Designed miniproteins, single chains, continued (4). Designs and how they scored, part 52

Each design is a single chain, and the fold is of that chain. pLDDT is the mean over its residues in the fold that is shown.

## One batch from the design tools (miniprotein)

Design m13782
Fold by ESMFold2-Fast:
Structure m13782 (fold): chain A 120 residues (1-120)
Amino acid sequence: MEEDKKKFYEELKKISELIVKAQEALDNGDYERALELIEEIRKEFKKAVDIAKKLMTPEQKAELDKIYKETMERVDELIEKFREAYEKGASKEELRKLFNEIIDVIKEALSKITEMLEKV
């Protein structure tokens, strides 16, 4: 139980590090690299969700699956908006705003999952 909680917080740390790298790629105008890092953030988020599930009741697992599904659907929508904006030659400021919206969606979901985990 304590080991799985530690693994969850290690995944949160990895996600934070990937967010920093993605913001740096965006700042450098490397939008392809920023999108690759968003995909890595999605993979680490899935790992964090899977770790959290091991510590939860069946009812909490169902709520966690709902949070994950809704979060990934919102992230997919925002990634498509980012790609469309990039193809249309949107400003660095507009692309950064869309990127920050993707990150905020993931952070909100992680915050909810962390709160659920702390109540176990």
Scores: mean pLDDT 84

Design m13783
Fold by ESMFold2-Fast:
Structure m13783 (fold): chain A 57 residues (1-57)
Amino acid sequence: SLEEQRERRRLDAAAYLLKNTDLPISKIARLVGFEDTRTFSRRFKERYGVSPSEFRK
């Protein structure tokens, strides 16, 4: 769906921010349009296979 495609783009933007900035994960979640960090972390792990904190390593 268009909604799924938009979420994927938001998660891709988050992936960029995780690798190229030292912003807190909670701030990145809000910047890319997620209401809460838990939902963001779950959706990110579904797409990338790892949590945002693990992805940043």
Scores: mean pLDDT 86

Design m13784
Fold by ESMFold2-Fast:
Structure m13784 (fold): chain A 92 residues (1-92)
Amino acid sequence: SVEEKIEELKKALKEKDKEKLKEILKEIIDSKDNKALQGVIDLLLSDELSPEEQALALKELLSLNTETAKRIAELVLLSLSDERKAEVEKYL
């Protein structure tokens, strides 16, 4: 399910498992499932992630080098407060 995939994504971010994170993000992006894509955005904007974890997710999204992944990263960055964006940028 989408919910299970998003929970796997959150776990990979908390464990800093870059290979698993990239795998899950690639699967979600390649699926073009709007619910899964929105789930990624919602997770990345949630208070459950640290600035370091948000930065890790953004770096892995951008590393996929797809227009969809870039758009998600841009939407997340535009939706962050200026203060949180500054914290995230320290890890980018």
Scores: mean pLDDT 86

Design m13785
Fold by ESMFold2-Fast:
Structure m13785 (fold): chain A 69 residues (1-69)
Amino acid sequence: MEKAIEEYKKLVEEIAGSYSDGEAKTEEERKVLAIVAELAVKAYEGKLSDEEMKEIQSMTPEELLKKVE
């Protein structure tokens, strides 16, 4: 499980890096960041399946943003 948590931390960092000025400009961007943070918490608590984890890891920030709409 430690490895899965670390991979989610990297995903969160990559998404944050896509907003390079460190400021979420739109409500959609804030929602994407909130979803990623929620997923990181679920991974920490062991509530995400390996399959769900792989799906999220393969998504780009743009794909996550579209999932929110």
Scores: mean pLDDT 58

Design m13786
Fold by ESMFold2-Fast:
Structure m13786 (fold): chain A 94 residues (1-94)
Amino acid sequence: DMEEIRKQIEELIALLKSKDPRVVFEALTMIKNILEKGSEEEKKLVIEAGAIEPILKLLKHKDKEVQELAKETLELAKELYPEEVLPPLEEFKK
């Protein structure tokens, strides 16, 4: 069960690299929903599976809806896991 959840999270994170902004938006929406409504284990899996770096790159995405959702998702992740989010965010900003 947890191994299957991990695989699903890893697949969602991979979809953030899609060239289709619709696919990116849907995957990001699911990731944000896990961070808002998921179990403690599921939320930690999102961070441990490396969601933060791909989401940071989406802040520069050409699609404005993707950019806005990425900002919302990072703000939520920062509130939940500041130690994991703040260092890569600081490097990304310059």
Scores: mean pLDDT 83

Design m13787
Fold by ESMFold2-Fast:
Structure m13787 (fold): chain A 106 residues (1-106)
Amino acid sequence: ASAALFSELQAWAEANNLIVEGEGRTEVRVDPAEGTTTVTSLLELYAHSPSEDAKKVAEEERAKAVAQVEARAAAGEPEAFAREVGLSASNEPAYGFAYHLTVTVA
């Protein structure tokens, strides 16, 4: 889901002379008392203008790109992915798309 979302955003940005940035982080916590391991992953996607010269032309299109990414997240990307892998997921209202996954393993 997240890889497909990034690919679609990247293709859209290329067509509109924008650059896409993506950042992923993972944190692992072990709770020996509960016998569980919690893995939290964060993926954020952003679209931005490659230069100040294009900024005004791209600003509204960039806002639309962000809205599309957030709409896809809300429309089922996190929910579909969570069902597929059995994870809890949430999307954060940020500049771009933030997808938080939490996995608890016994």
Scores: mean pLDDT 44

Design m13788
Fold by ESMFold2-Fast:
Structure m13788 (fold): chain A 70 residues (1-70)
Amino acid sequence: SLADKLSALGRAATALIEREGRLTAAQVRELGEQFGVPEEVVALLVAAAEREGSLDADALQREIVRAYLL
């Protein structure tokens, strides 16, 4: 399901943020492809990362919740 794919992306992205301090748009694209997240959902997360320069854990969680409500 989309929820399972977003959950997997969220866990991997959180691990990247814990290791590197930030999540970039390029990393969001790579994780979206890795976990088979639909292109439209990945584009929304990428747009948020580009708008903010990068995503921290709090911003990532908010964007995943927003994507889930689509």
Scores: mean pLDDT 83

Design m13789
Fold by ESMFold2-Fast:
Order: sequence, then C-alpha cells, then structure tokens
Structure m13789 (fold): chain A 53 residues (1-53)
Amino acid sequence: SAVKGVELMADTTVKTFSRDEAIKVLKSQAESSKRSNEEVSKVFEKKKEELEK
C-alpha cells in the first residue's frame, strides 16, 4: 500500500518535471526517505535509475 503510493508519486514527478529535474527530486526524496523508511527510499532510487537509462 505505502509502496504503491510512493510509486504513484514518483510517476507524477516524472510527468511534472523535466528528466533532469525529476532525477534531482527523486534523489532528494530517496535520501530523505532513507531515514524514515528504507523500502520507500528504494522505490525512489529505482525510479531515478530508470530515468538515467
């Protein structure tokens, strides 16, 4: 449930920002989330890596 919500937020970020801006936002969110929830941090990191391809 929480992971699905985070995936939706990541997708919205990709649609809202340019690729470079989306990567920066996702990286920031991953770093911020790492202190609260490692699983959420991993979702943001994975989405960032997909954009970097």
Scores: mean pLDDT 75

Design m13790
Fold by ESMFold2-Fast:
Structure m13790 (fold): chain A 85 residues (1-85)
Amino acid sequence: MLTPEVARASAEALLAATPAIVEELRRAAADPNLDPVKKAALLAAASIVASALRFLADLPSLSEEEKERLREAARRIEEAIREAE
């Protein structure tokens, strides 16, 4: 298990990155000339981040407010992935 300090640092980093990831996925969805391999790699990377956010949200060391923020961030990325598919 991650230490509480590492879990919080990881959560903060992924939460901070979430807007940029969502924006990149929206650009991918809007780009008719995007290389299919690059699109697949972006979707896979975003899915890993969403899974990491979900995993962190289940850790007992985080507050319920922190967990809700992580779940909301994961939901936003998951929605953007569906739109980009």
Scores: mean pLDDT 82

Design m13791
Fold by ESMFold2-Fast:
Structure m13791 (fold): chain A 100 residues (1-100)
Amino acid sequence: MTELDVIAQAEKFAAKHGLEELVEFARALYRVAPEKQRAIAVLVEFVAAVLLGKTEKLSPEERELAERAIEAFRRGDEEELRELIEEVEERLRKLEEEEA
């Protein structure tokens, strides 16, 4: 997924569910770590699930990541956002190695 694809998906969700904050959140993630596109896309989906109250689709760990991310965004804590993106990227890398 490209940045434009993830932002477009976030805008569609915001328009449908009144989640304008999700679009701003996605843009903030791309500002702090533009090269981590896949990890950003996954984190945006986790946050969207939390904001929509669809937490049953998330593991406890994924829900915690999403809640930490949205709170860091609301505080303007770009360092915490960068750390969360790196944590998601490492998790995705390990999953790909297991599926290889």
Scores: mean pLDDT 76

Design m13792
Fold by ESMFold2-Fast:
Structure m13792 (fold): chain A 65 residues (1-65)
Amino acid sequence: MKEIDEAVLDIVIGTLRTIGDADGEFVGDTYHLYLHAEDKERAEETKKLVEKAAKLAGVKLVIHE
C-alpha cells in the first residue's frame, strides 16, 4: 500500500515537471512543491492533485506559489 502510494506521488510529480506546471523537492520528510502562477485554473487543479497524492502517500506537503 505505501509502495503504491509513493509511486503515485512520483508519477504525478514527474508528469507535472514534464508539462512545466510544477517542480518539487524533498527537504527532510516534507515535500516542497513549486507552482507556476501564470495559469490560475491549471494551478488550482495541480494543487488539488498533488495534495491528494501526498495525503495518500503519507507525505507532508508545502506548496510555494
Scores: mean pLDDT 69

Design m13793
Fold by ESMFold2-Fast:
Structure m13793 (fold): chain A 65 residues (1-65)
Amino acid sequence: EKEKLLEQAFERAKQLGLKAVEAGRGEEMKKLIEEDFEQLKKLYPELKEKIDKYLEEILKAIEEA
């Protein structure tokens, strides 16, 4: 339920990050995503572990692109 909606949101964030890299704005988008995910962990502390894993995956994808 909530977790599945967040998983879909995280997948969309990853795709947006990769598109930002293609537009030459990967570093800027990486910092914005990091900031947004810190806020998200404050709202859903019970999902912190999953949020951290998704953030790590997104940041690695951006860095490797």
Scores: mean pLDDT 78

Design m13794
Fold by ESMFold2-Fast:
Structure m13794 (fold): chain A 87 residues (1-87)
Amino acid sequence: SALAAKVAEFRRLAAEAEATGKEELKIEAAATAALIPKEDVKEVIKNGDVIPKEIQLKSLEGFLELREADGDEAGVAAVKERIEEIK
C-alpha cells in the first residue's frame, strides 16, 4: 500500500541517518514521516520499531504548526494528545 511504501522509505532513511550521522537524512526522514496521516502515525509507533521517537516528535510538531495556522482547534488538541503519548 502507499502507507506501507512511506513507512519502508522512512525506515530506510532513518537507518541511513543513524549509520552516517547526516543531519540532512534526519530531516528527510522527518519529512517522510510527516506524510503519514496522524492516525496511522500513532499505530506505527504503537507497533514498536518503525519511527524513532525524536523524528516522530519533530513531525508532529510540524503537524501542530499547520493545524494552528488553519485555526483547527480540534486538530491542535489531537496532535497535542499524540505528542504527550509519544514523549
Scores: mean pLDDT 62

Design m13795
Fold by ESMFold2-Fast:
Structure m13795 (fold): chain A 57 residues (1-57)
Amino acid sequence: MLTPEEDQALRDTAAAIAAGDREGLRESMLKYAEVRGLTPEEGERLADWLWAEAQAR
């Protein structure tokens, strides 16, 4: 079960991708990593990976 904070971070991530907002994507993934207990490095890797996937479409 996702927490409200995790759910909000994922919604912010989807909105950032739709808007082409790379900085917003990074911020939302860093927040997601924080609430999941992951490191900031993991959050940045997730943001970079999702951005690359969005651009590859």
Scores: mean pLDDT 78

Design m13796
Fold by ESMFold2-Fast:
Parts: sequence; C-alpha cells; structure tokens
Structure m13796 (fold): chain A 76 residues (1-76)
Amino acid sequence: MDTKKISQAFKEAAKDVKDIRDYSQTLEIIKKAIEILRKNKEDQKSIDKLEGQFKGIVLNGSGQSVVDFALKFIGD
C-alpha cells in the first residue's frame, strides 16, 4: 500500500483536531484512520501490518510513542 494513502487517512481522521496532545484523542485518531483505510478497501495485509505496529507501540511504548506514531503520518 502507498504510504501517501496512509498519510491521507490519518490527516482525514485528524482534520477536526488542531493540536494532538491527548493520548485518548490520539488513540481515536489512529482507530479512525484504520477504519478509513478498511472502508476504502485498501490492501488488507498493509492495514494488518499498520495495526500490528500500533498495537506493539501501545504494549511496549509510552503515551508519547503513540502520539509520535500518529504524527509520523499526519506531519508528512
């Protein structure tokens, strides 16, 4: 899957959010971005890989790591 499509989904999920500082808000943005990719019938294996990366960061990382994960795709 093209990384541009992932970035577009994250930007759409975050469109109404001026500043991403809240952990719970960031979790919701990531979930919405994954839902957008699934609704657009994007490559399932690429979506599963992205979701696996997110779950790994939530399990082993800090709240800041979750925010940084989302910002990587939103920030270009």
Scores: mean pLDDT 76

Design m13797
Fold by ESMFold2-Fast:
Structure m13797 (fold): chain A 63 residues (1-63)
Amino acid sequence: LTPEQEAEVNEALALIWKAIADLLASRGQVDEAIEFLKRAAEKFADVNPEAAQELRDYAEKLE
C-alpha cells in the first residue's frame, strides 16, 4: 500500500472505532468506549494524527 492508501484505510478504521464506541456507550459501557477510543488514537498517532485527534475529541465528548 502507498502512504496515501494507508491514510485512507486508517480514516475508515477511525469511523468503525467510533461506531463501536457508540454501541458500547449505549449499552452503559462508557468507560470501555473511552478506553477503546484512546487505544485507537494511540495506534493512529504516528500514521494519521488528524484521525487520532478526532478519536481523542470523541472520547472527551463521551466523558
Scores: mean pLDDT 76

Design m13798
Fold by ESMFold2-Fast:
Structure m13798 (fold): chain A 68 residues (1-68)
Amino acid sequence: SGIEELLAAARESLAVAESIAAEAKEAYQNNLPMKNGMTVENIPELLRALKEMFPDSAVIDEALALLE
């Protein structure tokens, strides 16, 4: 699952996590897979996991708020 790769990268820094959240938001809005091949169906799970890692990130909150 591509989600594990993205979550491992996100753990390295907030900036990486916010970059991943922005990419996930764009991928979901355009119904396209992420660069690592993860499909749109896994994006809500990815964004929820990023929120758990960085609960005070406005960028992650914005990405999550645009997705159900």
Scores: mean pLDDT 82

Design m13799
Fold by ESMFold2-Fast:
Structure m13799 (fold): chain A 83 residues (1-83)
Amino acid sequence: MAEEQIAKLREELAALGRELEAALAAGDYEKAKEALKRIAEVYKEYVKILKEAGKISEEEAKKMIEQIDKELEEGLKRLEELE
């Protein structure tokens, strides 16, 4: 079950990554911000699944979530400066 959920999230991340790249290439920074926010949400779900499946520790999960939030904040700030 968890492995199937992880596989679906990986597919979603690949699709969102392509959407982000296309939006950036087109100068569509609003769409790029939406894609970036969704990517962060999917990564957080992935971390939760890994933690619940016992594949990572609670401490590792916290560090990964903090990194995701920091990268999202920095990415959004960068995109807002380009609007």
Scores: mean pLDDT 82

Design m13800
Fold by ESMFold2-Fast:
Structure m13800 (fold): chain A 88 residues (1-88)
Amino acid sequence: SLFTDEALSALSPAQAEELRAAFDAAVEAIKNRDFEGAVAALRRALEILDGVENPSEALKTLETAVRIALATVLRIMGRDEEAEEVLK
């Protein structure tokens, strides 16, 4: 799982809950071919992760995985320029 206890330990309980909810929403959206919903959920996840001061290596790995997932969904939608911006 990308959501290890080690990765989430750097977050407040509220932030960890919101991050899990955002990821669950993204997975559900992808299953339903709701790519706009998946993009919105993955962007929420990145906002939480980008707000963390001094992230652990586990949290950095999780952020990289979320960025790759977001870029992949954007490319499926033909939004290639936005996908490149996410991976910078």
Scores: mean pLDDT 82

Design m13801
Fold by ESMFold2-Fast:
Structure m13801 (fold): chain A 60 residues (1-60)
Amino acid sequence: MSKEERIAEAERLVNKMPFSSDEERQRVLELARQAVEESDPENIMATVAAVLLAVGEALE
């Protein structure tokens, strides 16, 4: 899976999640993109982990 595909999947997952505001969603998207770019490019679990980490950071 390419980096672009993993970023697109992370964005899709984040956009399906309920957030209190667009600012929270954008923050999570930015953190998820950064985490995906730094992770193993062939690991789908790294994409899932990046999204979960970004959500956790945004909520704290």
Scores: mean pLDDT 67

Design m13802
Fold by ESMFold2-Fast:
Formats: structure tokens, sequence, C-alpha cells
Structure m13802 (fold): chain A 99 residues (1-99)
């Protein structure tokens, strides 16, 4: 399937309430990003911070999907597009379980 078809399938799987929760998380992540950028200029620290936010955001988004099929589609798409280390994959799985 094309990436657009996968994105549509994920979006269609979300309830109105879950979509609103994702929007609230997105706004929170934007505020945290803006505050971090304002207070930090170190490139290595920025890379680690962005990586952490991406993993946390992915875990939360996956946890909100109502079906196993939608969760599998999102996991596959994200893992194919993002190069994760074994440690990062373990953290992602742990966060999904906690949420």
Amino acid sequence: SAANEQAVAIADALTEEQRKELEEIWEKLKKEHDEFVKNNTDKEEKQKFYRKLIIEGIAYAISLLPSKEAQEIMREALLENLSFTEEEIEELERLIKEL
C-alpha cells in the first residue's frame, strides 16, 4: 500500500475523542519544543531531546489507536521511516505498555 493509504487508514481508525487527545498532545509537544529551543543551543542535547520527543509522541499515538491493525500499520510505517536503535525500540515498547 502507498504511504497515503496507510495514513488514511490510521486517521480513519481514530475516534473524534482520540483525535482531540492527539491534538492536545501535539500542542503540548510544541510548547515543550519551543521552551527547549529558547533555553538550549547545544546541538547534541537538541538531537537527544528531539529523539526523545519523537519516541514519546509515537508511543502515545500508537496507544490511542483502537485496533491492532491500525497499531501495526503505524508501527511499520514509523519503523520504516525512522532509524531506531535497539535501546530506542525497547523504550518505545515500554512506553506503549505504560500508556
Scores: mean pLDDT 66

Design m13803
Fold by ESMFold2-Fast:
Structure m13803 (fold): chain A 70 residues (1-70)
Amino acid sequence: DDEEIEKIANNILKGLKLGIETGDEVILRVAEHELLKLGGTRKEFEEIKELIEQGKYEEALKKILEVLKK
């Protein structure tokens, strides 16, 4: 469902933002694992993380949604 996919994408984005801001490796690992479990790659995870580190949250969310809608 599109609503469920959007919820998952926002949860991944929130987790990555929190992990990056706090430096919490556990939070980052959980967000990475969820993305990989849903068909994402480590390269896509690194690209999304880099966008978030640059404050490009809308671009990061779009990329997460593209991964989840494969």
Scores: mean pLDDT 82

Design m13804
Fold by ESMFold2-Fast:
Structure m13804 (fold): chain A 61 residues (1-61)
Amino acid sequence: STVDRAAAVVQRGLEAGEIDPAGLAARARALGFSEEQAAAIAAGDPEAIRAYVGHLLALTE
């Protein structure tokens, strides 16, 4: 799915150091995610990343 591919890109970016975890957490909080959710997204939690990218895709559509 589009969500699965987008989540994989975010996960890979975090692993490669191409995405700043602190910046990602700040963006997630700005979108209305809780501090706990933003921390999980920045930590590379697969379920949290899927929720984040799913939210972004919903905003685009």
Scores: mean pLDDT 83

Design m13805
Fold by ESMFold2-Fast:
Structure m13805 (fold): chain A 97 residues (1-97)
Amino acid sequence: SLEREILAALASILGAVLKNIAKQEKDPELRKLYEEAADKLNEASTALLQGRVDEAVRKFEEAAKLLEEAYKKSGDPTLKRMAEVVRRLAEEARRLA
């Protein structure tokens, strides 16, 4: 469905943004959180394209949790906003199941 393709594209874009943030991050713990969150978003994108909607929801929830942890460590409001966006993507994906 077009909705699944749009959610997959958004997950992929957010994953790419997080990988770019990770490349500039000097704190190795924060870098790892960004890289792991990006990987979960890429896994969600792949799951959506394969019609594995329940898996995509779980991967979005895992990514949001990692971003919330990164926010707690950094205080960066961008990470809080990203976590909120990822939570909304999980809700939209759940509507497709």
Scores: mean pLDDT 90

Design m13806
Fold by ESMFold2-Fast:
Structure m13806 (fold): chain A 88 residues (1-88)
Amino acid sequence: MEIPEEVVDRLAETLGVSKEVVTKAIRILQELTGFDPFTLPFNHLGVLVAAMIYVEKLAEIDFEEVAKRLGTTVGELMMYVNYLRRLL
């Protein structure tokens, strides 16, 4: 599946991580779920990618800052962490 470079750039900036970390998290999401994550609104995609980075320990994430940037809460991010942990 083709990964849009523009979306990866925006996610890396929003989450405060490298493009390589974002790309790896997206590939893991595609492998686990079999769906195209780019059909999701940017904020929902950002929450899933942040949760995957945290679960897989790909990078350190400031959940409070990321939640603020994505217009969500730390509690909602942790719900996605728990969702992804059930798939792993």
Scores: mean pLDDT 79

Design m13807
Fold by ESMFold2-Fast:
Structure m13807 (fold): chain A 89 residues (1-89)
Amino acid sequence: TKYEEASEEEKELLEKSMLEHAGEAFEALSEEQKKELLDWIAENIDKVLSQEEWEELGKKFGIPAKAIRDALLDVQIERGIKLIEKAVS
């Protein structure tokens, strides 16, 4: 599936991180818009985006590009930690 790279745990973390970094801007989105944004990030979680791509994404959803980027980085950091823990266990 398009979301095979992101587990349910990573999707939950992403939603929590979006609420933390974007707050009211994320809460102001419709359920459909929230799903579209979270699904898009989950599909693109392993991709390195340019500043211009972040700005276009922020414009599309009406959320500061920095907030979207910070939320994605939180998930990428947790993924990295889990990989290190698995390697040393």
Scores: mean pLDDT 71

Design m13808
Fold by ESMFold2-Fast:
Structure m13808 (fold): chain A 63 residues (1-63)
Amino acid sequence: MTEEEIREIAREVAEKYGLTDAERDLIINSLLNEHRTREYTKEQVRELVEEEIKALRDFRKAQ
């Protein structure tokens, strides 16, 4: 999987969940720094982004 594909998936999911540009970029950088992310399918990357977003939102709601 290319960096462009990872960025596109993260952008689509971030838009769906209403994330800020800074939050989106943080998730993208995290995924790009993990070597295994390039070996994942598009669906697996989408699932990872959704899980990170849900965890972030649940954490913020608990505060």
Scores: mean pLDDT 74

Design m13809
Fold by ESMFold2-Fast:
Structure m13809 (fold): chain A 89 residues (1-89)
Amino acid sequence: DDTIIQSAKAISDNRDQLSSKAAADALETLLKNSTTNEAKLAVLDAASDVADKLDEEGKEKVKKAIRPLLTDPDPEVREKAEETLKKID
């Protein structure tokens, strides 16, 4: 989904302007609505990019949204999800 990919990139590009809550809420919404592998990977990249900006509540919210991707049919999505979870922790 092109819109999800663009939104994920906007989160990364605006990381210094986003609150932890705004970033976490946006990432959760995008992860739940990502249906293509390209969109899933883009959102995981954005989550990795802003991991250091997330507070504890934001980290838990994003981690919870990523966990379903650990069982994704695509091995690349699973691998990226594992990497992103390690980055957030």
Scores: mean pLDDT 83

Design m13810
Fold by ESMFold2-Fast:
Structure m13810 (fold): chain A 58 residues (1-58)
Amino acid sequence: ARVLRFAPLPPDATPEERVDAIVEGNGLTLTPEQRERLVKLAREDPSLRAALEAIAGL
């Protein structure tokens, strides 16, 4: 199982910034398709639950 780091983000961070911060903080490399999917999930769920589950599956 992959252990994810969760860095505190600014309260006004965009879904794109939230996804990018998690990816960079965990040393992940995303394809453009994976990034677009995660950003969409982050827009639909501000809690990032679905986005984090998708990232943990990478």
Scores: mean pLDDT 68

Design m13811
Fold by ESMFold2-Fast:
Structure m13811 (fold): chain A 61 residues (1-61)
Amino acid sequence: RYLSDEEKRKLVEAAMAKLPELSPEEQARIKEIAEKVRAGELTGADLAELLRILSRNLERK
């Protein structure tokens, strides 16, 4: 489903909070997505990748 700009920002903030637990590639990707959210240029592919990274971290104990 489509997310509001507020919901997108909250997802990015949640991902940024998990940066120390992520690989360098995942950290770079999250930072890129955060920049796109600020610019209003977030694509559906970026959103899908963000959710995938968050899902992986939710599964990690």
Scores: mean pLDDT 72

Design m13812
Fold by ESMFold2-Fast:
Structure m13812 (fold): chain A 72 residues (1-72)
Amino acid sequence: DEIEKAARKAAEELEDVPVKDERDLARKTSEVTDKVLKDLGLTGSELTKEQFELIKKVTEEKVKEIEEKLAK
């Protein structure tokens, strides 16, 4: 779970920045992916589609937590 661990670590940084819409979510997912690649010393071509989907899911889970906090 090196990918998941790195993704969760990168996604924690998103907690300090609210996400306003789906376009912003796409940018945040890209930022998390970049941080995961740098953290693990990988290139994008070394990640499988499943690993990219995992990063996206972790990012979306964190975004939902932020959105739930804002939606009262």
Scores: mean pLDDT 72

Design m13813
Fold by ESMFold2-Fast:
Structure m13813 (fold): chain A 63 residues (1-63)
Amino acid sequence: MYAVEVRLTGPELDLSLLPEKGITGAEVLSPDTLRLFFDSREVHQEAVERLRAAGHEARILPP
Protein backbone atom coordinates (compact mmCIF):
# COMPACT_ATOMS: atom_id res chain seq x y z
CA MET A 1 0.00 0.00 0.00
CA TYR A 2 1.19 3.51 -0.86
CA ALA A 3 0.43 6.53 1.31
CA VAL A 4 0.86 10.29 1.28
CA GLU A 5 0.36 12.78 4.10
CA VAL A 6 -0.89 16.16 2.87
CA ARG A 7 -0.76 19.43 4.80
CA LEU A 8 -3.18 21.84 3.18
CA THR A 9 -1.95 25.37 2.45
CA GLY A 10 -5.53 26.66 2.08
CA PRO A 11 -8.87 26.11 3.84
CA GLU A 12 -10.04 23.43 1.37
CA LEU A 13 -8.58 20.65 -0.75
CA ASP A 14 -9.44 20.94 -4.45
CA LEU A 15 -10.66 17.40 -5.14
CA SER A 16 -9.82 17.77 -8.87
CA LEU A 17 -6.16 17.42 -7.80
CA LEU A 18 -6.91 13.81 -6.79
CA PRO A 19 -7.38 10.89 -9.23
CA GLU A 20 -10.99 9.77 -9.78
CA LYS A 21 -9.99 6.16 -9.01
CA GLY A 22 -7.20 4.38 -7.15
CA ILE A 23 -7.66 5.96 -3.72
CA THR A 24 -8.31 3.10 -1.28
CA GLY A 25 -8.76 5.18 1.86
CA ALA A 26 -8.44 8.57 3.52
CA GLU A 27 -7.87 9.70 7.10
CA VAL A 28 -8.38 13.18 8.53
CA LEU A 29 -5.54 13.68 11.02
CA SER A 30 -6.34 17.35 11.71
CA PRO A 31 -8.39 20.10 9.99
CA ASP A 32 -5.43 20.84 7.67
CA THR A 33 -3.77 17.39 7.47
CA LEU A 34 -5.00 14.39 5.47
CA ARG A 35 -3.53 10.94 4.87
CA LEU A 36 -4.41 9.28 1.56
CA PHE A 37 -3.89 5.62 0.64
CA PHE A 38 -3.43 4.05 -2.78
CA ASP A 39 -3.11 0.53 -4.16
CA SER A 40 -1.28 1.73 -7.31
CA ARG A 41 2.20 3.29 -7.30
CA GLU A 42 1.45 5.20 -10.55
CA VAL A 43 -1.75 6.76 -9.16
CA HIS A 44 0.05 7.61 -5.88
CA GLN A 45 2.93 9.26 -7.76
CA GLU A 46 0.53 11.31 -9.93
CA ALA A 47 -1.43 12.48 -6.86
CA VAL A 48 1.78 13.51 -5.02
CA GLU A 49 2.98 15.53 -8.02
CA ARG A 50 -0.40 17.28 -8.47
CA LEU A 51 -0.64 18.16 -4.77
CA ARG A 52 2.91 19.57 -4.72
CA ALA A 53 2.30 21.53 -7.94
CA ALA A 54 -0.76 23.10 -6.25
CA GLY A 55 1.42 24.27 -3.34
CA HIS A 56 0.42 21.71 -0.70
CA GLU A 57 2.98 19.86 1.39
CA ALA A 58 2.90 16.18 0.35
CA ARG A 59 5.07 13.73 2.26
CA ILE A 60 5.45 10.18 0.96
CA LEU A 61 4.96 7.68 3.78
CA PRO A 62 6.88 4.39 3.82
CA PRO A 63 4.76 1.21 3.41
Scores: mean pLDDT 74

Design m13814
Fold by ESMFold2-Fast:
Structure m13814 (fold): chain A 68 residues (1-68)
Amino acid sequence: MKVSLEELLERFEKIGPDDVGGISGLVAYAARHATPEDYEKFVEEVKKKRPDFSSAIDHTTRVMRALL
């Protein structure tokens, strides 16, 4: 079952501001369970809201894409 972009964004909003592991885990979850289109939209919104996490997001995206 695929997760929706709306659910991913709601989960992201509930993650604590210093929870790098939570953000990285949610990005990994999105890579596995969202459609490719929803995944791209999700990571763009996360980088827009939290540019401080861009490196962690890019690392997680690279790892997850290598497994696909």
Scores: mean pLDDT 75

Design m13815
Fold by ESMFold2-Fast:
Structure m13815 (fold): chain A 64 residues (1-64)
Amino acid sequence: MTGGVVGGTGSAEETLEKAREVAKREGAKGVILVEGDDIDSAMAKGKELAAANPGTLVAAVVKK
């Protein structure tokens, strides 16, 4: 079971929906939402959380 980070350019809801679909396909334990001031910050935070939570998928979104 592989966790990972899914970044979205859409809304948090759209990114969560994509992450949920990927989680089902990969058999991930769950989904964690991470917000950042920009996509690079969100992805950096997401990668740290994914590393700390093996088997969990992280949805990284830009905080508006």
Scores: mean pLDDT 74

Design m13816
Fold by ESMFold2-Fast:
Structure m13816 (fold): chain A 73 residues (1-73)
Amino acid sequence: MEEAVRRAEELAREGVRLAEEAKREKDPVRATGLYLRAIGLLEEAKLIGERAGSKEAVEAAQRGAREAGLGLE
């Protein structure tokens, strides 16, 4: 479980980083590419957390999505 939590947290952090970079990117093609990668990483982090049964890992992915501006539900 610790490995799954760690991976999910790492993916969530990288996803947030890419989304923040996308917001600052002036090139719309590059910005879109960064945003799609961020979404993919955050979705993977959530799936890893869910499969591991780790509420903490799922919450980390959800917080990452919110910080990235992707958690508008």
Scores: mean pLDDT 75

Design m13817
Fold by ESMFold2-Fast:
Structure m13817 (fold): chain A 81 residues (1-81)
Amino acid sequence: DYDELLQRARRLASEGQVDEAVELLRENKDSPWVLGIAAEAVRSAYERDLETLLKLLEKLEEIEELKPVATLVRRELKRRE
């Protein structure tokens, strides 16, 4: 269920549970909506703090299917410097 996965990913990221959020995304990496869910988890991490965001991006970069989300976010952060 897309809505359940989305809510769980956002909650884990907002609570700083980076490892759990990454594992949830890894288990669903072949889902056609996983990139959108990963982007929303990244947004929740960003709203929490920069440390949580950077930890999440680092772990997403280790997963080939999720790497595009991390690449786009890192590019955006560099542009805002």
Scores: mean pLDDT 84

Design m13818
Fold by ESMFold2-Fast:
Structure m13818 (fold): chain A 57 residues (1-57)
Amino acid sequence: SDEVQLGLEVRQLQRDGVSLQQKADQYLKDGDQEMADKFYTMDKVVQNGRKVVAEQR
């Protein structure tokens, strides 16, 4: 499913040190608006989760 594929890509980006926002920007530049929107949404979810736990590193 698309959700499983997205999850695998997110884990690979984290291993490679690439931010979710950076990857979303790359998809947008390549004309893949659907993938860009998915990664922007995922970045917002992650940021909201961090805000709840109030951690900065």
Scores: mean pLDDT 69

